# Designs tried in a protein design run: designed miniproteins, single chains, continued (4). Part 39

Each design is a single chain, and the fold is of that chain. pLDDT is the mean over its residues in the fold that is shown.

## One batch from the design tools (miniprotein)

Design m13339
Fold by ESMFold2-Fast:
Structure m13339 (fold): chain A 96 residues (1-96)
Amino acid sequence: DKEKRMKEAFEDAYEEAKKLVEELKEQAKKAKEKGYEEAAKVLEEAAKEAEKYIEKGREEYEKGNLVKAEGYVIKAISVANAGKGQAEKLLKEYEK
């Protein structure tokens, strides 16, 4: 049952991380369309870094290293949220 719970936790975090990456890419596209190049770059870099952690998490999951796999996808979520927050601060400066 522990292995089942760990697999479910990984899949939930994996889907959340993938959704956040998609949101970052869409926000980056909109920022570029408005000419907010610095905010777009922050969002693109965060999406790219989060994707690397998602990939590492999937590789560890396929090897059966469930704790390490979950750790990587949680890092992906953290990176994505940090990038989103940084971009939001930059976007506020364009409104002033």
Scores: mean pLDDT 85

Design m13340
Fold by ESMFold2-Fast:
Structure m13340 (fold): chain A 87 residues (1-87)
Amino acid sequence: SMADELLEELERRILGILLETAARIEASSDPAEQRAAIDEARRRINELLEETRERLLKAGVPEEEVEKIVRKIRDGVDAWLAELAAR
């Protein structure tokens, strides 16, 4: 379905951002640069989530289901970034 394709695209793009962020953190020992990389990743992912939320709603996915999907992904991303920041 269109919704499944949108979610697959979202997952692929988020994974790309997270991998780029991990590489930037590994390449730098500067805590300020590491924090900036995490903040940039969070901003990019939030923008992507909002875009995908709108597209899912237009595709006919119920609002409650969209909010559940977005929250689950956001929580998972936040947990991953927090673990990366604690390294």
Scores: mean pLDDT 87

Design m13341
Fold by ESMFold2-Fast:
Structure m13341 (fold): chain A 72 residues (1-72)
Amino acid sequence: SRQQQINQLLAQLRDLVEKGSPRSEIEAVLNQILELAPVLSDEQLQTLAEIFGVSVEDVRKAIEMMREERAA
């Protein structure tokens, strides 16, 4: 399912962030998540907030900005 794929990508994203992987690799996985999910669940937003060490509101704002950039 798409949700299972998104959850697997979130786990991959966590691993990349914890390892200090290059920003380009982190952004590539994040973009794959955003492509698969036009809307992220509250649980998925919380997971992203925990991965990046930021608030859920910061994640929502960042995702909105990224979606606008991709749409342009």
Scores: mean pLDDT 80

Design m13342
Fold by ESMFold2-Fast:
Structure m13342 (fold): chain A 79 residues (1-79)
Amino acid sequence: DLKKKIEEALAKLRERLEKAESLEEAIEIMRETLEEYPELPLSDAYEVALPILLEKGFSEEEITKAFTELIVELAKEVA
């Protein structure tokens, strides 16, 4: 069930991001979660990650830039 896999991936991402102590660690968590759950849409991962990382004190600009860089790297790996 694709929906259950996505919900499981988002729940795991949320829990792991709550424990992240740096933006670099958070991006590594996102990379690992996307590799583990290839069915997880990048937009859904971003929507979950953004409010958690903002609450941790990272700026929206830093988060958006880091996420964009992650997407570019993942796109190169698929090519």
Scores: mean pLDDT 80

Design m13343
Fold by ESMFold2-Fast:
Structure m13343 (fold): chain A 59 residues (1-59)
Amino acid sequence: MRGLARRIADGLAWASKQGLDGTVTVPHELAPIVKELLESRGIEAEITEGESSSTVTAK
């Protein structure tokens, strides 16, 4: 699980640096980890909680 969150954060960070909008849908448990990893890289992230999963958006 931690390795997956890191890979997702790396992909979103790359997309953000290219000027692309990056969003990913993850289990609720992973969303805060992905957000924390993005913020540690200087990228703003927002979590939108859904019924069964959360969406993380890199800004």
Scores: mean pLDDT 76

Design m13344
Fold by ESMFold2-Fast:
Structure m13344 (fold): chain A 79 residues (1-79)
Amino acid sequence: MRAGDVLVAVANSKEEAIEKAQEMAEEVGYPATLALGDPAGRSVHKRVNSKEEVEKVVNDFFDKRKAVFPVTIAVAPAA
């Protein structure tokens, strides 16, 4: 994959969002930039260094920020 390639997915559940975000982050490699957005205008944009950090960011987006579905997920190389 070339530097600057971005992977994008849409998720309709927290479990789907975690699975898709982790798969895309592993494909682009760590460190990666993870971006999440919801239709209510909530967003998170964070550099992640591991699969566990991806899960934490997704969990916090739904549990603490009360994101609504569908959620858009974008992952890009952070380097």
Scores: mean pLDDT 80

Design m13345
Fold by ESMFold2-Fast:
Structure m13345 (fold): chain A 101 residues (1-101)
Amino acid sequence: SAAEEAARRAEREREEALRRAEEALRRVERVAEEARRAAEETGSETLDELARQLEFVAEALRRAIEEGERTGAAAAPAVRAAADSGEALARAAEETIRAEE
């Protein structure tokens, strides 16, 4: 039925959003550790601030994942948005770290 098909689509979208957010979280955590180590090695205030921002975003992603797991399909757009933001920040941070190497 159309209702059953809609429910299956919503469940798949939720699962995909959560998977993307978990992948974004792993990337943000990895890049945060890289930025932190680079800041400690170089004394760069820019890299220290970047590490703190990445750590804050990692915590926000953890909360978004937990909310997505509790709320279900209705949270999928917000979880996707959090994943997209985390991925974009991680990419920008990776470029900043490379420029300092």
Scores: mean pLDDT 86

Design m13346
Fold by ESMFold2-Fast:
Structure m13346 (fold): chain A 82 residues (1-82)
Amino acid sequence: GAVQAAVNKLIANGLILLGMKLELPSATPSQLLQYLTELDEIKSELEQLVMEHPELKPLAEKLLEEADELKSELEEKLEQLT
């Protein structure tokens, strides 16, 4: 059903965030810029998901918080490399 599809999207976005975190220590400046673009897309998807399924808001908000934290880490690393 629609709720299961929404949960699957949350899981998929969570796995993408985890992948970025795992790659962060070895990421090049080009990869860091790509990850920043992908984070903005993930945040937009999560905001739309909250609008469609308010019951999932606490889980989506947790992923948004993790995305914001990761964005700060990516920006800090990019500054250190440039």
Scores: mean pLDDT 86

Design m13347
Fold by ESMFold2-Fast:
Structure m13347 (fold): chain A 83 residues (1-83)
Amino acid sequence: NESITLLKEGLKLAKEAGDSLAVKLIEQSLKLVENGASVLDVEIQRGMALIARGVAKLIGASDKTLQALDKTIEGLDLYIESL
């Protein structure tokens, strides 16, 4: 499952970056996808990931944090497309 693979890669990068907020966001994203959550719930989570990515860029977060969030958004997009 490409969605789950991307989310797990994002989680690994967020942990390596030491970004606890990104870790929590990606863990929640994984939980939603693994539980077969509704389109609405995943769209809300995707919106939160986009906001987090924008904030991370604004505050000068590490490249690993930005890559983790980008992989998370891509994984959520693939899950939505599969529904």
Scores: mean pLDDT 88

Design m13348
Fold by ESMFold2-Fast:
Structure m13348 (fold): chain A 114 residues (1-114)
Amino acid sequence: MADFGAFEMDKDDIIAALVEAGLFTREEAEELLNSDDPEKHQRLAEALAQVLARTMRPGETLAVGLVKKDGEIKALVVRGVGMTPEQVRERLRALAKEKGMEILAEATVQRAPA
């Protein structure tokens, strides 16, 4: 398997991460997740990417997809050292397709080598 990590975050994981980071209240995070507004979904994906960026290794790139499957919203995360933003995005989209997930919004972050 490739030099990347991939994992899923359920709704509770997303809310906890955003609230613990001080970006949203629980009520605000739930409103954004339950919304069908693409701008609110994009805001969530970008905020979650910023939170996860705090844990990034030097030279790592990270993509976050806010995804929907069977009416449930989840986050799909792909990250890897030495990957480009294009590569993590392509991996994210491929995994979403393989898992039957609809991508609602996506965000990418790249950390420079220290």
Scores: mean pLDDT 82

Design m13349
Fold by ESMFold2-Fast:
Structure m13349 (fold): chain A 62 residues (1-62)
Amino acid sequence: MVIAEAVEDYTATKPEELTLKKGDRIELFKQNEDGQWYARNLKTGEEGLVNPKYLKALEEKL
C-alpha cells in the first residue's frame, strides 16, 4: 500500500478529480499513462484522480 500526503489544498474542477486539503492522507492505487494517480482520500473516503505534484510520498516511491 502506497500512502502519500497532500502538500497543498486542491479543489476538484472535474467529476473524476479528487479534492485535497493540505495534510490529508491519500492512498495511491494505480498510475495512469498521463502520470495522474487513481487514489482515495482517507479522511473523506472519496476516490478520484490526483496529480502527483500535490503529493509527498511517505514511503519515498512515486
Scores: mean pLDDT 79

Design m13350
Fold by ESMFold2-Fast:
Structure m13350 (fold): chain A 81 residues (1-81)
Amino acid sequence: MEEEKRQLFLKLVELLDKAVSEGKTDEVIKAVEEKNPEMARILREYVEAKTPEQRRAALDRLRSMPLEDLKIAVEALEKVL
């Protein structure tokens, strides 16, 4: 459902921002890459974004990802954090 996908997307962004604040970006991205290399690449684009435009583009790509890919990313980040 769209609501479940929205909640997973928001949780993913929250966990990713937490990883950045805790200096664990490389650890969380590596954990995601082991299960889904494409998702890990998009997460890297988000954390390395230097402009609001780059960050928005990465967020739009994350939002377009399938529900299962978002679940995999969230689970991987939760295990590291």
Scores: mean pLDDT 82

Design m13351
Fold by ESMFold2-Fast:
Structure m13351 (fold): chain A 95 residues (1-95)
Amino acid sequence: SEAIKILEKVLKGEASFSEILNLKLPLTREEIDEAIDILWEEGMPLHKVLLLRTAARSPEVSPSQVAAEIAYLARLYGNKKVLEFLLKKTKEILS
């Protein structure tokens, strides 16, 4: 899976921001909410967490778009636990 390969590259610090923002992760809204909780526990600024929660609850925004933004912010801020969570969930769905 290309998504799994890109997430592994993100964890290694090897992925481009363009690759990350174009990620198509098959996560549910519930799994996105869990990812946002992990991101906040890792010290993500409150205003960014609130923006992600608003997007995750919006019917106008796909779960995949929110997941890509989470991966982008995690890469930018060095939040490894949320990236490991995204990788684990993506592997479970695509295995």
Scores: mean pLDDT 83

Design m13352
Fold by ESMFold2-Fast:
Structure m13352 (fold): chain A 91 residues (1-91)
Amino acid sequence: VIDKLGDAYEEAEKKGDKVGATILGYLGSGVVYLNMGNYELAKKSFEKAIELAEKAGRLDVAELVRQFGEAALNGDEEKALEYLDQLKKTI
């Protein structure tokens, strides 16, 4: 998951999408916190990503971030990767 987030972040940075890169940065922080067992900070990081996507008018991105975060918090790595692949294509 973290490797795919890094790849998506670099792609967003390369195309000048600072908002998309920041959203992916919050998702990366959330995954790091989750791997540390800090579910509270993971959830807050995902919430920040959703808020930023909503404020930017990227409602499809916000919904995919919500679904990714829910799958990640539930330990459903396969579903989290599916939503991340959709996010990479939508951002």
Scores: mean pLDDT 81

Design m13353
Fold by ESMFold2-Fast:
Structure m13353 (fold): chain A 89 residues (1-89)
Amino acid sequence: SMEEVGEKLAEELKKIPGVENVTVEVKGNTVTVTATLKDGTPLKVTIEEKDGKYYITVRLGDKKKTAEASTEEEAIEKAVELVKELLAE
């Protein structure tokens, strides 16, 4: 379910050093997880389910990455990977 996606995503993001103030919002087929980095940079992860696919958007300050997934598990994994990629830039 999208609620489980949000819970699992938030749990994984909380494990990343420097990620703080993790908040989850589930609205219909969309999960939005909002957080801040220790330096105040905003982090926003959105996963939207549409027609059996998952559309992932990660925003870290002015940086943005997107991905698609076919399962809830893959969507969470890709979202976490995109966050880590943006943090490494």
Scores: mean pLDDT 88

Design m13354
Fold by ESMFold2-Fast:
Structure m13354 (fold): chain A 100 residues (1-100)
Amino acid sequence: SPLEQALERLRDLLEGLLALAERLRPEVPDISAQIEALVRETLARLDAGELTPEEAIAALRRLQALLSEAVARLTDPALRAQLEGYIAVLGILIRHLESV
């Protein structure tokens, strides 16, 4: 179903964000910890079959806010550009989830 496809894309994105959080830890450890906590909680709810589309959208919007805060605090332009890319991908997935 379109929802099942969106949830699989969500899983892949969340797993990628865990790897990204590790890269953020040296410069923005507080934001890194918040991303890891939110991602792990969202994955746990997804795996339990308890994650609603509304909860997924809320989590993705919070992740966008955390990544935007990280962009403002980072000095590495390449890492900043990568985060801006993730923010854009999160926006696309939010739109897809709102349409199912």
Scores: mean pLDDT 88

Design m13355
Fold by ESMFold2-Fast:
Structure m13355 (fold): chain A 100 residues (1-100)
Amino acid sequence: MTDLEKAKEIIDKLISPENEKYTGFFLKPPDWEGLNLPDYPELVPEPVTIEDIKAKLDNGEIKSYEEVKELIDKMIEQVEKVFPPDSREVEAAKKIKEIL
């Protein structure tokens, strides 16, 4: 398996219906206004989402599993910075780490 094929496989796995319970929140930037998180833009000026990672992979900006993993790790760090440790969002982030 090539590194690019491995990168594509992991993104496809993350967006699959079986993982939607964990990954759904991370597909797009959070509705921070609707969630009453006014500090979100200051805490996370450059949000990373699964759609952003997929777009970078699709356009050839990233080509390796390690690059995908680094962006997912950054996405998880952003969630852990904003949400409480016992939140559904942080629990979902931990599950994403297990899928990698």
Scores: mean pLDDT 79

Design m13356
Fold by ESMFold2-Fast:
Structure m13356 (fold): chain A 59 residues (1-59)
Amino acid sequence: GLSGAGLAAVLAGAGAAYRADPAADRETLKQAGVEQARKAGEEVSAAEAGRAVSGFGGL
């Protein structure tokens, strides 16, 4: 399962991508989140990152 540190890294990466381009799609935010988690040394699957960012851009 996604750790607290892994979730924080995913959201930080997705947040940075969104600030750089508010029009970025969900796949772009997911990939940015996975990339940030990998750089932080956290294990995060694409599916877990996808779930974490699915609520990020709206309700």
Scores: mean pLDDT 73

Design m13357
Fold by ESMFold2-Fast:
Structure m13357 (fold): chain A 118 residues (1-118)
Amino acid sequence: MKEDIERIVELVRKAAELAGTDPEAARSAQTEAGDLAMRHRSPEIAAAVFKAAAEVARRDGLPETAEHFEKMSEAVEKGDYDAALEHLRKAMEIADKAGSLRTNTAVALAAGAFEAAR
């Protein structure tokens, strides 16, 4: 579990960083992250992905999107999947309007981890 949490966080960062420069490597990282999330189906894995996604969004100049990812992490740790889904929807809306490939990649990973955990 702990090693897989560290691995999935690294995969989120790698996928976001490479999305614009190496789409094949970014897709490979996304696939591995999805496989890890599905293997564990755990709120701890999902929370780690959301925290990594928040860091991606914050570095990308999207602090409101980052706040929604942080709220998703808090919600799944409490078992409140309805609140997590609402924050996911808001993060997706803001990221889509911003047109950031990096943050939209993090959104896709967060959505996959959310689905795996519930």
Scores: mean pLDDT 87

Design m13358
Fold by ESMFold2-Fast:
Structure m13358 (fold): chain A 91 residues (1-91)
Amino acid sequence: MKYKVTIDVLARSKEQAEKSGDAAVQGIKDAGLKVTVLSRSVEKLPGGYYKTTVVVEVEGTLQQAYEAASQAGKAALDAGAETVGVSVTKL
């Protein structure tokens, strides 16, 4: 089965938001999961925040999609994100 994992990273600088989003993708890859990056966007938010949204496709089981979400969130926070939101949707 295929699952869509959406990762939203918030940080106080564009550079930090981008690095944390990239770290999230690398965290999934380092976990050995079969993933494809579908989109990556960076947005300025009011109050001096930046949001990176990364959407990935995970091929496998629902459990593997949740593992991808967990690894992405951990990697983004370890890279300096202030907050990370992750959602999993069946394709």
Scores: mean pLDDT 85

Design m13359
Fold by ESMFold2-Fast:
Structure m13359 (fold): chain A 101 residues (1-101)
Amino acid sequence: MTFEKSPLSLEEARKIIEEALSKATDPKEIAILQEMLNLVNLAEELKKNGLPKNPVAEALIEIAIELDVERALAWLSKQENNEELLEALKTAMYEIQKLKE
């Protein structure tokens, strides 16, 4: 999936996910929101420091991102008011994609 530029900043995306986490009580929802927050944190770290120069480390990061995104998208597709969280996820993924290209 190709991610287009989001109107949100990474800081705004983090705030949306953190607010959802503060209201979540289901352990499965908490786990997915935490994975989404980890993707935002990874996007910020990669934006600051760039991609690792080690090809193995880069490949492992890519696999982790793909799995977290697939789980988050599958969960979000079942939620009614998913628009803000979907936009937050797209923001993180756009910043990561931009750094690879």
Scores: mean pLDDT 75

Design m13360
Fold by ESMFold2-Fast:
Structure m13360 (fold): chain A 64 residues (1-64)
Amino acid sequence: SLDDLIDEITRQLQAAVDAGASREEVLRLLKTLLDQAFDTLSDDERDELSQRVGEELGRLLARQ
């Protein structure tokens, strides 16, 4: 489901941050994960995914 995909992407981003990845490295990982997901999603699902993952990434980067 879309929720499972958001959770998976968020978990991978959090793992990268916890491993000491830079802001730039985390943003590159996000781009790669979104590019992989977007090919399977509708426009509405892409917008929801981008917004919800963006909110989670904002929380992760605020800890740096």
Scores: mean pLDDT 81

Design m13361
Fold by ESMFold2-Fast:
Structure m13361 (fold): chain A 95 residues (1-95)
Amino acid sequence: SSAKGKEALERIRKLYEEMAKIAEENKEELIEKIRERSGPEELRELDELLEEIERAKERGDKDVYIQGLAALAYLAGEGLELLKEIEKIAAEYHA
């Protein structure tokens, strides 16, 4: 039903917002953690991501800002339990 789909999307959105909050509260630490693990190509991708996050913040684009911060958390290996919950909800929606 459309109601089941809407509830699944709302739960997934809340989990992405929680991942974004982790990244926002620990931004400098997560950036350093990624840099320690990264080669030159990954460092360029990180710099591009950080620039996109700042541009989204400046223009008030909340969706891009949240997605960017969630991606930063993922790259740092943080919020993995939240990602597993997102995957579980997506699987349950398709079942």
Scores: mean pLDDT 81

Design m13362
Fold by ESMFold2-Fast:
Structure m13362 (fold): chain A 62 residues (1-62)
Amino acid sequence: PSTVPLEKLVEYAREKYGLSEEVARTLAEIVQGRPPSPEDVERLTRELGDRFAEALEELSKL
């Protein structure tokens, strides 16, 4: 889990990956330790595709 505040992770994900605010917030919450729902995984995979693993790793290091 990242020590960065949730709002900073949301902002970074939006800027870095071009995600919508809702999807960026979902990704940030998962990085901070929230277990993903099947709906979360489907939405993230749809918007990030092959970048999903990269985004999780990058945000977890912030």
Scores: mean pLDDT 77

Design m13363
Fold by ESMFold2-Fast:
Structure m13363 (fold): chain A 83 residues (1-83)
Amino acid sequence: SAEQERLLESLDETIAFLDEMIADPSFTEEQKEKLKRIKEEVEKLRKEVEEADPNDKKKIEEIKKRYMELVAEVGKIVAERLA
């Protein structure tokens, strides 16, 4: 579905952004380990989207909610670096 395609694009963009942050020397080793764990969870969500039935709206909403929670965790790490 178009919604699944948009979600996959967002997940792929997030993975690329996480890779840039992990390579950035301004992040601490502890922050990089947290970012690596978040990346692993985003990659798992990407696989769940690919395997999901496009008619299972509840499953897609569950994945979106989990994705938004991961984005919030990334935001906290970025805020800590900028403080």
Scores: mean pLDDT 86

Design m13364
Fold by ESMFold2-Fast:
Structure m13364 (fold): chain A 75 residues (1-75)
Amino acid sequence: SPVERARELARRAVDAVIENAKKMKKLSTDPEKIEEIKKGARNKLDLIGRFALSAGIPKEEVEKLREEAEKEIDS
């Protein structure tokens, strides 16, 4: 199903955003740079969410995926 493929791609994209944000945060001791990293990650999550919604993934599912990702990025 195209929707199932979109679900897999969205999950992989979210996981990549989380991994990159965590790696970048470990390399920075500057609070301002850490906030920029988090902002960049959130912007990427916005784009992934828009893709997921356009592909027919339910809004509730996209919102839960985003909330979990934001929690991971903030930790």
Scores: mean pLDDT 87

Design m13365
Fold by ESMFold2-Fast:
Structure m13365 (fold): chain A 78 residues (1-78)
Amino acid sequence: MLIPVTVELTVSPASDPSRVAQRIVLPGTYDPETGVVTIEGPVPPLDLPPGDYLLRIVARDSEGNVLYETTTPIYVPP
């Protein structure tokens, strides 16, 4: 059974991870059998200055429980 979740995408400069360059909140679903999070709808393109960033993804259920959390480096070319 897929669990409805709220997916929070936070983009921070790699040089200062405490700063938020962009935050996007999208609906999604979590599959507890596979551990896969599926985002419902289009993810907008990143409109950021060129550089190195960290993307943090957090999926929460309706009770506020964190079901999925990851951080991945991303690079925005000039």
Scores: mean pLDDT 80

Design m13366
Fold by ESMFold2-Fast:
Structure m13366 (fold): chain A 99 residues (1-99)
Amino acid sequence: MEEIEKLEEEIKKLIEEIREYGEKSGNTLLTIIAEQAEEFLELLKSSNLSSSEQLRYLKELKSILEEVIELAKSGKLTVSKLIGALLRIIGLTLDLELK
């Protein structure tokens, strides 16, 4: 679906923005989040899920990544919030693998 392709491209841009923030700040948790999000996106692409389930996972991932970027831009980024975001992405990966 066109909506899936659009969300994938939006998510790729968010991942790149997070990676750039990590490089600029030296914050390795941001680079780990970007790497885990990229791995999840590739796993989702190789899945035999319905378009509606793929869309649900993409929307959830996008929400997590947008929250991380907003925290980085506002200077409210903390180790605890980054670990929280990372655990949410890992949770999405585990949920997908257990289907």
Scores: mean pLDDT 84

Design m13367
Fold by ESMFold2-Fast:
Structure m13367 (fold): chain A 82 residues (1-82)
Amino acid sequence: SHMEKELKEEYEKNVERFKELEEESKKGGDYEEIMKEMSEISEKFREMHEKGVVEDGPEVLKRIEETVNEIKEKILEEKKKK
């Protein structure tokens, strides 16, 4: 269906964007902005996976969740440091 094709194309674009954000997080980018965008991508992947449109959805979602948690920990550490 057209909807399935659109969701698959959106999935592929979001996977590429996630990889870019992961690389930026390693280079010391804006962690708050990176975390926000990764959270938005995570929500989109969850919806696509629930609809059964994409392959490897659970693995990608897990990797995003792990990366978001790592960034969240870095933000929390910096915020609590005087």
Scores: mean pLDDT 69

Design m13368
Fold by ESMFold2-Fast:
Structure m13368 (fold): chain A 88 residues (1-88)
Amino acid sequence: MEKEKRLEAFKRSIEAFYEILKELFDSGKITSVEIEVKDKNGNVLFKGTATSKEDIEKLAQELLKRYEEAIEKGVDTIAESKITLTKA
């Protein structure tokens, strides 16, 4: 139950985030998004890039999958996150 609640909360946060990104692509304000998540030692836990609205949804789904895997492995989910937007 705790894991399901954490995944639901994370999914809702991701849904809010990619809606904003889709709006930025649709309005022509950005041309790409890069997301990189690292642990405290600099190891890359996740890296993904989106260059279209369709890619954003795929990226969000992949992030959710990686987060679920990290929880299952007992990895600290509190890591450095870098989001890079390329402006049009």
Scores: mean pLDDT 71

Design m13369
Fold by ESMFold2-Fast:
Structure m13369 (fold): chain A 86 residues (1-86)
Amino acid sequence: DFSKYDSLPPEEALKAFLEDSELFNPTMSAGASLEKALALPNLKGIQDWPEEVLREIAEMHRDVLKLPLDDEQREALERFLLSLQK
């Protein structure tokens, strides 16, 4: 359930999701993971973005930012980004 992030601006929702989620390993620096996440494209206006763009952001998070996301975690991130299109 992503409803707890609905009241946050998209960038803050993403930071909170990554911090609360098991998408980052406890052995990694939480600061380093957040620093990589902040390098993502500006999420302003995300509600108007095509789903294809949100999918590309999820893949970029895995492939460009080198976060160790498995397929389920990548799909969870994609679904989270889609939930921001309210």
Scores: mean pLDDT 54

Design m13370
Fold by ESMFold2-Fast:
Structure m13370 (fold): chain A 68 residues (1-68)
Amino acid sequence: MEFEKEVKKLKENQKKIIEKMREAIDSLPDPALREALRRYIDLYPSTFAAGGEAEKAIEKEIEAIKKR
């Protein structure tokens, strides 16, 4: 029951999370990588709508980038 309230807060904070991710991207030393990731973020927010699915999507993307 309380968990449901936390899920709603996560959805409301989606914009804040994306903004923080953009700041982290801007701190990267490679300008080409920064532009590529920023473009990806612009396309990605449509997948953030579902809370838990957004968490999975973000984690999967980070893991993919980390490996390659």
Scores: mean pLDDT 62

Design m13371
Fold by ESMFold2-Fast:
Structure m13371 (fold): chain A 83 residues (1-83)
Amino acid sequence: MKYKVTIENKKTGKKVELEVDADTTVSQVLIDASLKLPEITGEDQLEALRELPADTTVKDLYEKAKENGYIEAGNLKITVEEL
């Protein structure tokens, strides 16, 4: 199953979109996002990961985001849509 993950940097308002598998970890998504949007720094990634369980997957984010439509983690706002 594929998901569209949108990551917004709350400091700049810029967004990046990724298509990923359900079992992709948040750590991997943040790495891939930083390659497309270099203003998502290693510090922003670390801050986000401190607020999420270490093995959080995109599917876990999708289920959690259903409550509020998005997840905030550090300076990042994460939205997940099922494709």
Scores: mean pLDDT 77

Design m13372
Fold by ESMFold2-Fast:
Structure m13372 (fold): chain A 79 residues (1-79)
Amino acid sequence: AGIVGLIAMIARRLGVDSSVVDQVRALVDAMDAAGVDSDDRIRAVLQFLQSTNPAMADIFVQHILTNGTPAQQAVAQAV
C-alpha cells in the first residue's frame, strides 16, 4: 500500500479520527500533482504527523525503518 494506505492503517490502530487521514491524502495528492519525489513526500508526511499526532509519527518511522528503502530510512532518521 502507498503512504496514505499505511497512515489509514495506523489511524485505525490508534483510534485516530479519519480527518487526519484525509489531510495526509490531500498533502500526498498535492505533492503528486507537483511531481515531488517519494523521499520528499515521506519527509513532508512525517513532519505533518510530528506536529499533528506524534504517536502516529513514531509508528510511521518504525514502519519505514523496517520496510523502507535505504533512502527512505535515511529520511525517517533525519526528521
Scores: mean pLDDT 81

